# Designs tried in a protein design run: designed miniproteins, single chains, continued (5). Part 44

Each design is a single chain, and the fold is of that chain. pLDDT is the mean over its residues in the fold that is shown.

## One batch from the design tools (miniprotein)

Design m17598
Fold by ESMFold2-Fast:
Structure m17598 (fold): chain A 77 residues (1-77)
Amino acid sequence: MKELEELIKKAEEALKKGKEYIEEGRKLLEEGKILEGVGLVLLGIGYRTEAALLAEKALKLDPENERAKKILEEAKK
């Protein structure tokens, strides 16, 4: 179960960072900082993709894990 817990923690951290970078990037785009804003949005998408992959690995270990299901749902928005 330690492996499952580590996957979920990493997925939650990646999802959180993904959301933060996307939101920060959107604010920069609104300010006209196009290159910096686009860069942060792409970085955030990368973190969301990592979160989805980690959540999928967690679901392979525990298919009924509600935290992993929620992470995967949030990451694919």
Scores: mean pLDDT 83

Design m17599
Fold by ESMFold2-Fast:
Structure m17599 (fold): chain A 59 residues (1-59)
Amino acid sequence: SMEKLKKANELIREGKYEEALAVLDEKQQEQFKVAREVAEKLRKIGDEIDKELAKRKEL
């Protein structure tokens, strides 16, 4: 549920990881962690491509 996700997120921000994990099912927390990691990697790749394209267009 959304309330469990909000509670877990606040506990993570406070550094209380074990309590945050106890609020969520292991599968849910693993899925969220993987999704965030993938999203961050895709964003980094996109930024790098944009930077390179901008350089090439200005040349």
Scores: mean pLDDT 72

Design m17600
Fold by ESMFold2-Fast:
Structure m17600 (fold): chain A 77 residues (1-77)
Amino acid sequence: AARAEAERAVEKALETVKNDPTASEDEIRLFERALENVRAGDLATAQLTLAVISVFGNPTARKAAKEALDAVSRAAA
């Protein structure tokens, strides 16, 4: 359940960022990589990627990354 919840949280974050016209293609690609990492079971790399976005992304990406990071961190524990 926790891993499936983490995957859903990253998918939701990616959709949020894709729907923001101010989001860069690079920010979208970082969320896509985080989603692939969660699907592959590499939660540590997904956490690192989301943590970077949560500091350096635009306001929408930062909020989405923080919410997704919380779910991925719970799955990794």
Scores: mean pLDDT 83

Design m17601
Fold by ESMFold2-Fast:
Structure m17601 (fold): chain A 77 residues (1-77)
Amino acid sequence: MKREELIRRAAKEMGLGDAVIDALIRGYKAGMSDEEIVRALATALGLSDEEIDRLVELYKKHGLEAALRHLVEIAKS
């Protein structure tokens, strides 16, 4: 799966609106890092700074797909 498609799918599964998803994809195409995408998505969910840092550590150890999956699970809980 393309990285852009992975981000878009995760954001949709998190229940984010199309305008927010489009803004994130524009940011990604403009050079936003995977870490910045993870932080932006976690912030959109209303996570605490501690929870965001924990997600960034998950991204650093296991990659973008693992961090996005965890964000989707948080959004569905």
Scores: mean pLDDT 83

Design m17602
Fold by ESMFold2-Fast:
Order: sequence, then C-alpha cells, then structure tokens
Structure m17602 (fold): chain A 67 residues (1-67)
Amino acid sequence: AQTVKVEVTVMSGAAPQPVKENVEALGGHFQKTDFEAGKPIKLQVEVPANAVGELKKTPGVADVKFI
C-alpha cells in the first residue's frame, strides 16, 4: 500500500496542532485524537509510507507506531 496508518505519540508539554499540520503537509490525513488528562496525546493518522521517517523527526513527536 502507498499509505500506512500510524499512531503518533505527542511529546509531554508539546501542542498537537503543529504535528497535525505537518501530517497534512506530508500528504497525510488526520483521523482521530486520543486525549486523557495526565497522559500523552496520541494521534491516529494515515501518511504516505515514505513520509514516516519525516513524521518521526517532526518537533513535538515522541514516537510513531504502525497500527
């Protein structure tokens, strides 16, 4: 598949909005946010397979996992 679904964990103290904007800039699509007070924010996104490396280097991104 040309695109992959991944779960992005946002760094503690970082805002999720810039991460969502970078997903769109990489040709991806934001699907949902999982947010609980006191826990890391997790974003489910679909991105081009070749963009996963760039997504991992985005400011505010702590981790990226395939789902």
Scores: mean pLDDT 79

Design m17603
Fold by ESMFold2-Fast:
Structure m17603 (fold): chain A 119 residues (1-119)
Amino acid sequence: MEEKLREAILEGMENTPLISLIKPLSEEVRERVRPIALEVALRLVKLVKELAPEEVDEEKLLALAREAGFTALHGAALGLQNPTVTPELMALAGAQNGLVHQGFSEEANAAKEALLAEL
């Protein structure tokens, strides 16, 4: 499962369905924030599955992973440019926002709070 989730997160980062709404990141910035966004998105998506095991089947979980990967990547990039926050915290905010847009607002908020305590 974890390997499939990592692949889905990376797919979300490379093939952004929201590209029309968000300015593309430079390759240099993308390479620097990719490992941060991957780790944060993976942990958040795993927690959402634990909170809603009956509602999140494998297909839905992979869809959430793709969305979280994309939004975490852009969050991390914003954190890299902002001296008042870390790339990790902005990746978490980005991933959570992506999952809220997928209809998992309660679970995403709970997972974010749990992960924030561990970061």
Scores: mean pLDDT 76

Design m17604
Fold by ESMFold2-Fast:
Structure m17604 (fold): chain A 84 residues (1-84)
Amino acid sequence: PSDEEIDDGIAEITIAVARVLMRKGRYDEAIELLEKTLEKFPNSKLAGDIYAELGHAYRLKGEEEKADEYFQKAKEIDPNNPYA
């Protein structure tokens, strides 16, 4: 597989893991994982999905202003994102 295919695969797994962490109330760990993945793979086709999950995690923490910023970023990258 190409580097892009590997990056996209890692992003998909990361989103799934972050969602599990959020379900367990481990929002800070989910946020850290998502942020590090975005830093490593900024050109992934799933960057918009990662921003949307960051927004969701911040919203679950009650940080609505940060959540809105990430949802806006997700919408700019992927206008069809259901979280924006």
Scores: mean pLDDT 77

Design m17605
Fold by ESMFold2-Fast:
Structure m17605 (fold): chain A 60 residues (1-60)
Amino acid sequence: NADLLRRLADSDYRKGLQYYKEGKKEEAAKWFRRSADLYEQAGDTERAEKYRKLAEEVEK
């Protein structure tokens, strides 16, 4: 179900934000990538690409 996947993706995104605020950028990037994968599975390619880019930016 796409709606369930989007809710899980949003949850993973929020987890990534928490790690980012804690200065754990590598961990934040992992959660942002998980969120992106779930958005892609839900058919939300635009958000998936956005969050993959975010993961790359925060990991560096």
Scores: mean pLDDT 86

Design m17606
Fold by ESMFold2-Fast:
Structure m17606 (fold): chain A 92 residues (1-92)
Amino acid sequence: SLEEKIEEARKLIERMESLVGLSPKTREAFDELLKLAEEGKSREEILDVLAKHFGISREEVEAILRGENTELLMKLSPEEIFLLDVARLLLE
């Protein structure tokens, strides 16, 4: 269920923060993603928010979520890559 995915995402974020130490700004970005999922926003709305956050197109976000755009992934910080992994979990 969506609620189970949100709880799993929270656990993954807490685990990453424990292992590598997330910045407050990065933690705020994760919290915004969780809020969108909790509010039942459509896949398209979540993708558009991510596209605006990263400064890329929705199509590029979808390609990254599928693992198809490795060149763009190499330009992102580890925390941004993990944000996309959490988004993938929530959008499945």
Scores: mean pLDDT 77

Design m17607
Fold by ESMFold2-Fast:
Structure m17607 (fold): chain A 55 residues (1-55)
Amino acid sequence: SPEEIRELSRRIEELQRQLDEAIAAGDTEGALRLAREIVELSERLQRLLDEQERA
């Protein structure tokens, strides 16, 4: 749904900010965890966008 797409986009933006903070702090483990979560949510967002085009 458009609402789910907006929510995922906002969450990815927030995680991206947290990733930038982790990198600046030298938190390598935290940065890798956040990067992984961003990838997973981005893949989910892409699937929802593809579903919207087929609907």
Scores: mean pLDDT 85

Design m17608
Fold by ESMFold2-Fast:
Structure m17608 (fold): chain A 79 residues (1-79)
Amino acid sequence: SAREEALRRIAELDEEARKLGEELAAALAAGDKERAAELLRRIAELYREAADALAAVDPEAAAKLRALAEEYEARADAL
């Protein structure tokens, strides 16, 4: 089903976001603002993709993921 396909895609994107989050923590600890900004923007893109995958099946969850993407982009711009 479309919902099962979306949930599988979300699981894949969530795993990638977790990995990037660990890299982000390391970059921030090292004071590497350029790398941190790059990683924040990549995480934002993953949340945007996740929101798109959920838009038709769970619009409330999709809206929350879009808000998270905007938050990560704002954090990158603030570095």
Scores: mean pLDDT 87

Design m17609
Fold by ESMFold2-Fast:
Structure m17609 (fold): chain A 56 residues (1-56)
Amino acid sequence: GPVEEAARRLGVSPSQVSGIVTLAREMGEEVAIAYAQRNAGLTEEQAREAIRIAES
């Protein structure tokens, strides 16, 4: 599914992508990006791409 596709393309776990998407929906995209940068090692651009793919 889209979460697994985002995880594969960005080299992170599906659980990490799911967490990022949940944070974006509940607390806003900026909080999700900050979480992804600090905990998943993603850049801001990669975090935005993860959200975009996972919600497609």
Scores: mean pLDDT 84

Design m17610
Fold by ESMFold2-Fast:
Structure m17610 (fold): chain A 104 residues (1-104)
Amino acid sequence: SEAEKALEEGQKARFEGDLDKAKEYFEKAIKLGEGKLKAEALNNLGRVYLAMGDLEKALEYYKKALELDPEYAEAYYNLAEVYKAMGDEEKAKEYLEKAKELKA
């Protein structure tokens, strides 16, 4: 689908270090996608904001991913990393444990 292609292009751009291009493709994937694909695109957009140093937007997009896919272990792991970077050790531990519980 167009949403899947946008997600793949965004992932490629992020791997190549082109954060602006990655952001544009992930925003396109969010607009066109639904369910788990949209959750994955939201999680990846959060990772782009984290790489740009925008911790608040990273949290916002990881939380939006979890609203669509509450079992998305990677998004919980990413929340834990951001809270740790913010110095919130209690929330970091909470989300890390949740991520571990979701992994078999």
Scores: mean pLDDT 89

Design m17611
Fold by ESMFold2-Fast:
Structure m17611 (fold): chain A 55 residues (1-55)
Amino acid sequence: GMSPEEALAAASALEGRGGAAALGMLAKDVNDQEAFRLAAEGRAEEARRRLEAHL
């Protein structure tokens, strides 16, 4: 699968459209339930910042 670094880069490129969905997939991959919740709620900036801490 995609590396966490590649997934974050892809999510940034999809900012506004699909970015939250990409962040949700990364959150599942790293098993971060809070990041997944933030992404599901459309809180993409908070989800991204949280997921960046895993890199």
Scores: mean pLDDT 70

Design m17612
Fold by ESMFold2-Fast:
Structure m17612 (fold): chain A 89 residues (1-89)
Amino acid sequence: KEALLLGTEVAAELVLAALADERVREAVRLALEGWRLYGEGRREEARRLGEEAERLLRESGADLEALAALEEEAFAKGQEAALAALKEA
């Protein structure tokens, strides 16, 4: 339980650190809206919002590859903690 919470806390800290920049927060908002539009079949609008989000992330000094790597690491650590808790070992 504590190991699972620690993994979640690390992921939350990484997300909060990224969202501390107003441009990163706006980029996340645009990306989420773009995903909604894509699901509605409005692909041209979704693409435009995705491009805008990418530009804001680049302007904030955030590397999309670095952010993706941090998300993947946080997810992997969360999964390891969950598996450890389930095994009771």
Scores: mean pLDDT 62

Design m17613
Fold by ESMFold2-Fast:
Structure m17613 (fold): chain A 64 residues (1-64)
Amino acid sequence: LSPLERRLLETLDSLRGEPVSYAELAERLGVSPATVSRTVRRLEERGLIVVIRQPDGRRVFLAP
């Protein structure tokens, strides 16, 4: 895992499985929403996170 991938997973772990928005992840990690989107795609492809669509946008959380 890259340092950014690791920090994203640690952030999701700290939220106890609660879904978090891409905007909140961008703010917490200090990166652009585009960077979050690319990082989320890589982690989702590896089966490490789950992405769900909600009426107000996409949310992510750690895979069990």
Scores: mean pLDDT 80

Design m17614
Fold by ESMFold2-Fast:
Structure m17614 (fold): chain A 67 residues (1-67)
Amino acid sequence: SAADRAQAEAYLAQGEAAFAAGDYETAVRHYRQAIRLLRRVPGSEELLTRALAGLIEAEERLRQLAA
């Protein structure tokens, strides 16, 4: 739905802002919420790919910080 897409775009933007601020835990949470919504939205392949890439990068940063 349009509402799910708008909410997913908001989560994606919040995830990207958290990542830029170095808050990788918050970024992971927002990217996961974006992915959950985007899986239900037709034609969202670009946004889904972007959210997945952000999640992978944020999780990689957390892995490095935990080592």
Scores: mean pLDDT 88

Design m17615
Fold by ESMFold2-Fast:
Structure m17615 (fold): chain A 55 residues (1-55)
Amino acid sequence: MLSFEELRARLLAAVRARDWAGLGELVEEASATLSPEELDRLLEEVDATWRALQA
């Protein structure tokens, strides 16, 4: 299973690469693996990164 740090790194890399298929698969993995609190924190970082890329 992927750690929080590994999932975070891969999700942020997928967002930067515009890899929407990979992003979807990683979100599914995170939802199955992480606690609700960890998932919420991770999704906030993904959203912040996505917003920064659109600015």
Scores: mean pLDDT 79

Design m17616
Fold by ESMFold2-Fast:
Structure m17616 (fold): chain A 68 residues (1-68)
Amino acid sequence: MTKEQEELIDKKIEEALEKEKDKPSVEEGKLYLEMLKELAKVRKEKGKDDKETLRKKKEELEKEMKEK
């Protein structure tokens, strides 16, 4: 992915988080935002070739979603 796409994802996550705070807490929405937030952080911080970290973060989030 390009740097522009990573920045766009990060910005979308911030907008979604701000909207989530205004609205009542929706569990499915909150989990999705957490997933996007973690993915954006890892992508921006480490870049394209750090796939292992992304996989670990995604796995943890998916487990949390299944538990709920």
Scores: mean pLDDT 63

Design m17618
Fold by ESMFold2-Fast:
Parts: sequence; C-alpha cells; structure tokens
Structure m17618 (fold): chain A 70 residues (1-70)
Amino acid sequence: SEENQQEGLEQLRKDLEEAKKLLEEGKLSKEDFLEGLKRGIELLEKFFPNNPEAQKLIEELKKIKKELEE
C-alpha cells in the first residue's frame, strides 16, 4: 500500500509540473491553479497525514500558493 502511495504521489508531482507549465503558458488561470493547490493540500493532509513524501509535497504546494498570493 505504501508503494501504491508512492506512485500516486509521483503522479501528483507530475500533475503539478504540468499545471505550472500551463499556468506559465497562459492556458490555466492563476485562480484555477490556486484552487487546485488548496484542494491538493486538503486531500494530502486528510489521506496521507503520516507520509513523509506527502508532507514534502504539502510544503511545496503551500510555498507555491504563498508566492502566488503575495
């Protein structure tokens, strides 16, 4: 199950990089990207509370959110 969690987290990281690219290219709005970050953080905190890779991803998402909101 932890191996399946690792694969899921790797897919989420890829999805994040794709979303960043779409945002940079103007194909995704800043508001939609921020909403995606908020939902991603909530889901990761709810379903992966003790997973260290999920915690790292949560902190990355929080940093991106803060940088975009400032």
Scores: mean pLDDT 80

Design m17619
Fold by ESMFold2-Fast:
Structure m17619 (fold): chain A 75 residues (1-75)
Amino acid sequence: MDAEKLKEINELIEKARELAKKLESLGDTESAKKVEELIRESRRLRSKGDYDGALEKAKEAVKLGEESLKKAEEE
């Protein structure tokens, strides 16, 4: 059921992009760049049909973005 995985990947990529935008606006450019790197890797894997790999990278991007945003808000 690759269509469901593709939908989840796309939703996670959008969420990660919003997190990267928030990090950039807070001056955490290093974390924003790392999140963007994971988004690019997820998109690369998706384009190759590796939906499991793309999903894992998209989840990592969201997790890193959320953890980095929490840390930036605590500073």
Scores: mean pLDDT 83

Design m17620
Fold by ESMFold2-Fast:
Structure m17620 (fold): chain A 69 residues (1-69)
Amino acid sequence: SEELLKEAEELIEEGREAFKAGNYDLAAEKYRQAAELYRESGDYERAEKALAFAENVERVKKNDEAAAA
């Protein structure tokens, strides 16, 4: 569905803005929501990329937490 693809793209943009703001939990959540919509649309490649973005954000958060310890 073109509507699901548009919603997924909007979630990717929201995730990017959350990441730039340092809100890693929100960024990861938005990327995972986008991945689900991409899967529902049958776009498995973009779904996997969105999931990878969420995992990368989680690694950045853990590294920042370790550096602050």
Scores: mean pLDDT 85

Design m17621
Fold by ESMFold2-Fast:
Structure m17621 (fold): chain A 55 residues (1-55)
Amino acid sequence: GAMAARLAAAQAAIREVAKEHGLSFGGTIGDEAKSVPSAEEVRAALERSIAANEA
């Protein structure tokens, strides 16, 4: 439903922000670049958030 769609949008937004933040460090290519969280980690966090909101 609407809640699932909104959470999917939030996941996309988080990924986009992380990518943009990484791009800020991407100016300096190398090991200095900050790693972004994996999609699985973001998914796990959202799954917990969904469970909390459904309860």
Scores: mean pLDDT 56

Design m17622
Fold by ESMFold2-Fast:
Structure m17622 (fold): chain A 59 residues (1-59)
Amino acid sequence: MQQEIDQVQALVDQLVKEGKYDEAIEVLKKMLEIFKQQGWDKAAEIIQKRLKEVEEKKK
């Protein structure tokens, strides 16, 4: 769980730095679905919060 969250956060941070907001949003949405399916509520909450932050940066 923690390793998966760290990897997703690192990938999203790189995409955001490159201005690839659409790709970052897509990755976050896919990971949110996976974490919800696994029942990882805390991980899903972290990803959902990050998704909102990235969407706000895009406008």
Scores: mean pLDDT 79

Design m17623
Fold by ESMFold2-Fast:
Structure m17623 (fold): chain A 56 residues (1-56)
Amino acid sequence: SAAVEELKARALELVKAGASDIEVNTAIQELARELGLSNAEKARVLREVEAERKAA
């Protein structure tokens, strides 16, 4: 969904800016709450962000 893609993009921008895992995870939780995302959608974004961190 567009909201999931937006959350992922914003989380990856924090990763590029050098934010810690705790900061990125906190931002994902807050933004997911704001966007009305489910726990499953949050888990998907977390997995995709972790994959990008391993690739970077």
Scores: mean pLDDT 79

Design m17624
Fold by ESMFold2-Fast:
Structure m17624 (fold): chain A 60 residues (1-60)
Amino acid sequence: MSPGERAAERARRGGVEVGRLLGPEAGAQMSLHQAEEARKEGDEAAAEGSREGARLALTL
């Protein structure tokens, strides 16, 4: 995978892990915050991964 693809996958998994440990709301909230920070840095792949992580966390 490219570095961007790895960053997106890592961000996605992070949100799911937080959701599993702290609950869906906490996982989604953290992932959305990380998505906004990634966008400010121009890392669109990580931002998209974090949003997907938030969506997946909400399904827990």
Scores: mean pLDDT 75

Design m17625
Fold by ESMFold2-Fast:
Structure m17625 (fold): chain A 84 residues (1-84)
Amino acid sequence: MLPKEAIFAEAEGSLYTMKGTIYEKMGDYEKAAEYYEKAAEKYLEAAKLALKGGTPLGQEEAKRLLEAAEISKKKAEELKEKAK
């Protein structure tokens, strides 16, 4: 299956997404953006680790993780604009 390192990186990404969502709901857009940026970094890391094994499952998971990274990055950029 996926490398354990990829699973851990995705789990960290999910945790940062949760923190970003909490700060966004509190109106702390600066901190929310910071956590969504960290989430994007972790999802990108997980995607790279998923590709490392060269398996078809790893390729499908990497596509999903890259999409999650891009969504998180765009959300962070949106929140930074609100913080200005």
Scores: mean pLDDT 84

Design m17626
Fold by ESMFold2-Fast:
Structure m17626 (fold): chain A 75 residues (1-75)
Amino acid sequence: MSLEELRERAVSELVKLGLDPEFAEKIVTEIIELAKQGKLREAANLIAKYLKDGKITPEQARVLARLALEAYALS
């Protein structure tokens, strides 16, 4: 699986969970870029911040956490 396939799958899953498509693409891109740099703590902190700010739901946060680990494994 490529990073592009992973990105497209994550965006689609987040949109199905009710996230705005533009915001889903933005946050997925941010998480993948952090994971590619090995910055998994920073990725986790970003997810926690969006959850605390009410910008994402707990289900959407789980998708993003899995994305961070999968993107890191592909890097």
Scores: mean pLDDT 86

Design m17627
Fold by ESMFold2-Fast:
Structure m17627 (fold): chain A 76 residues (1-76)
Amino acid sequence: MEEEKKAQELVKKADEAESNGDLETAARYYLEAGKIYEKLGKFDEAAQSYKRAADIYEQLGKKGPAVAARKLAEKL
C-alpha cells in the first residue's frame, strides 16, 4: 500500500513537471515510479511509466537513457 502510493505520487510529480516543461525531472520521476510498480508486480503500470520516461528522454535528445528506459519496459 505505501509503496503503491509512493509510485502514484511520483507519477503525479512527473505529470506536474511535464506540464511545467521540466522534462528532465518528469523523466526521472516516471523511471522511479516504474521501478516501484515493477517491484509490486504491476507490470502494466511499470511499462507505461518506463515508456513515458523513454519518450521524454528521446525528446531531450538523450538517446542512451531513452534506450535504457525502453528496454526496462520491454523486459516486463
Scores: mean pLDDT 86

Design m17628
Fold by ESMFold2-Fast:
Structure m17628 (fold): chain A 58 residues (1-58)
Amino acid sequence: SMKKEGLKDLVAQSLKELVEHGLMSEEEALKLIRKGLEEMGYSKEEIEEAIEAARNAL
C-alpha cells in the first residue's frame, strides 16, 4: 500500500532514474509513469497530482 506521499516520491525517483541516466526523455518517462500508475489502479487525478508534486521537488 502506497501513501500519496510515497507516490510522489516514487514518481520523482523514477524521473531521476529514467531521465538523469539518459534512458529516455522527460516526456517519454512521464508517459511510462502515467501508464504504470494507471495499471496499478491509481486515478488520473492522483497520478497528475503526484507528477506535479514530484516535478516541484526536482
Scores: mean pLDDT 75

Design m17629
Fold by ESMFold2-Fast:
Structure m17629 (fold): chain A 86 residues (1-86)
Amino acid sequence: MDIVERVKKAAEEGNVEEVRKILEEALSQGDIDTVLEAAVSAAETGNPEAVKVAIDIALKIPFKNSREAAKAVGVVLLGIGRLLEA
């Protein structure tokens, strides 16, 4: 199962610790695109704790280009919106 699917399932099950571990593992591997996709997936589940983890990880991403940076900003804005509604 890919990282995005693993994060989505863990977030839907409320396993916030697993969400954090998967995202931190992917970040340590340098797979920035997958980390961003997984963070968006976690934020979309609407679980406030998963949203907080997604924001935290997105802010730690070492950006290689402006497209990756723009995606990370998108994750942060989506997450903030979800937290303000929660």
Scores: mean pLDDT 71

Design m17630
Fold by ESMFold2-Fast:
Structure m17630 (fold): chain A 87 residues (1-87)
Amino acid sequence: MDLEALAKDMEKEAEENPDDAQAWYGLGRVYYQLGDYEKAIEAYEKAAELGTGLLKAQSYDNLSKVYLRMGDEEKAEYYLKLSKEAY
């Protein structure tokens, strides 16, 4: 699968639906798979801000995972706690 092409398609989806938490969540996942952790963080932060319930919790859980991959254990723990609180 061409993850770069998928990222462009997901970017268009998020741009067309900027208040759709699910669109930003999907974009964050694609950036994470590409290893673009800074863009993944931005997309997941928007998904968490716009989302509620399970989607908000999943967005925070994925933010925690991205920060762990970047070596920021303190931010990873912070977002993991937010994820548990959103459940």
Scores: mean pLDDT 85

Design m17631
Fold by ESMFold2-Fast:
Structure m17631 (fold): chain A 85 residues (1-85)
Amino acid sequence: KKLQEIFQIVARTFEEAIRLAKELGDEEVRDFILDAFNEISEKATSYEEVKEILQKAIEKAREMGHDEVVEILQKGLDEIDKVVK
């Protein structure tokens, strides 16, 4: 039950991040966000795995200087943390 709620938050979070990446016209940002979402959707079976992939995506966005993308992904992670508590 909690894992389904986590995946709903992930879907909304990545939809917002992808939308912003398209607005910025940055294909590299769009592609790594899509890769992270696909990795979560195909491979993640636990909260810990979802958190690890999200944290890697946040660090990648930060390295690329996309603070707005970092904010969206971090907000999603914070919402997931509240569901598992």
Scores: mean pLDDT 81

Design m17632
Fold by ESMFold2-Fast:
Structure m17632 (fold): chain A 85 residues (1-85)
Amino acid sequence: AAEAERARARELQAEARRLAEEALRAEAAGNLEEAKRLYRRAVELAAEAGLALARALEAEGDEEAAAKLRETTEKVKAEALEAIE
């Protein structure tokens, strides 16, 4: 159901933001390896959130928006993971 996927996307995005903030604190403390690990996890969760939102759009009948969001999510994930290393 679209509502359940939107709720899941919000939860995943919130967790991704929390991990990104934790990564920023680790980086500020000089713990670069931990910061990279946390950033990778945040990127993974943000991508899962994007895919959940795409499934919600598809369930609502917006297949074009769903396809565009999947494409954008995959591109952003790949670029973010490359930027970490």
Scores: mean pLDDT 87

Design m17633
Fold by ESMFold2-Fast:
Structure m17633 (fold): chain A 75 residues (1-75)
Amino acid sequence: KYTSREEVLKGSVDDFLKRARKIGGPYAPRVQEALKALEEVKKKGAKTVGEAYDQLSGEKKRLVEFAMDLVIQSE
């Protein structure tokens, strides 16, 4: 269970990807864009969401922040 962005950032990328993939509805396409960005950075060795986030551009950081908020709200 995630209750804050801080908990998400400390968590594993794999756990976040698994939870975020469950988000449906009108926001699903934007969440999928965030997941693609995280998966690219994960391939380069990032293990936590925070490590992946730090390697992203500003626009991709905003996509991940949006996905984090939706995952927190879904739990």
Scores: mean pLDDT 81

Design m17634
Fold by ESMFold2-Fast:
Structure m17634 (fold): chain A 75 residues (1-75)
Amino acid sequence: PKVVITGKKLSEEELEEIEAEALRENLERLYEELEKKVGKEEAKKIMLEQLESLLKVEENPKVREVLKEKIEELK
């Protein structure tokens, strides 16, 4: 099996990757909700401002990579 659920102690790097993946999913959901409320162009602007603000304070390098990738996708 390629996918397993374990009770194994997670490393900091594994936790950083889990956090980054959760953020990616949350950002996609947030963008879809914003698009429904304010339209695609306005949602894109709001999302870019939020992502740039998060990037300034984020210390997790994996999360920073996700934020940078999402910013590039929205430009």
Scores: mean pLDDT 76

Design m17635
Fold by ESMFold2-Fast:
Structure m17635 (fold): chain A 61 residues (1-61)
Amino acid sequence: MVGDLYRALYDVPKTTPDQLELKKGDVVEVLEHVGGPLYRVRSLKTGEEGIVSGSALEKIE
């Protein structure tokens, strides 16, 4: 999980300051499991970090 690469399954809006906005197909690195369905990730496209739901992500292997 942590350190693994995932892609966004759909467009993810930024609705709070701690969330990361993603477009479908964006690749992120998982940095931390913060609780429940929520993960802190870094976008490989922008370098920005933020919180996303794991349900919006698919592991790329």
Scores: mean pLDDT 79

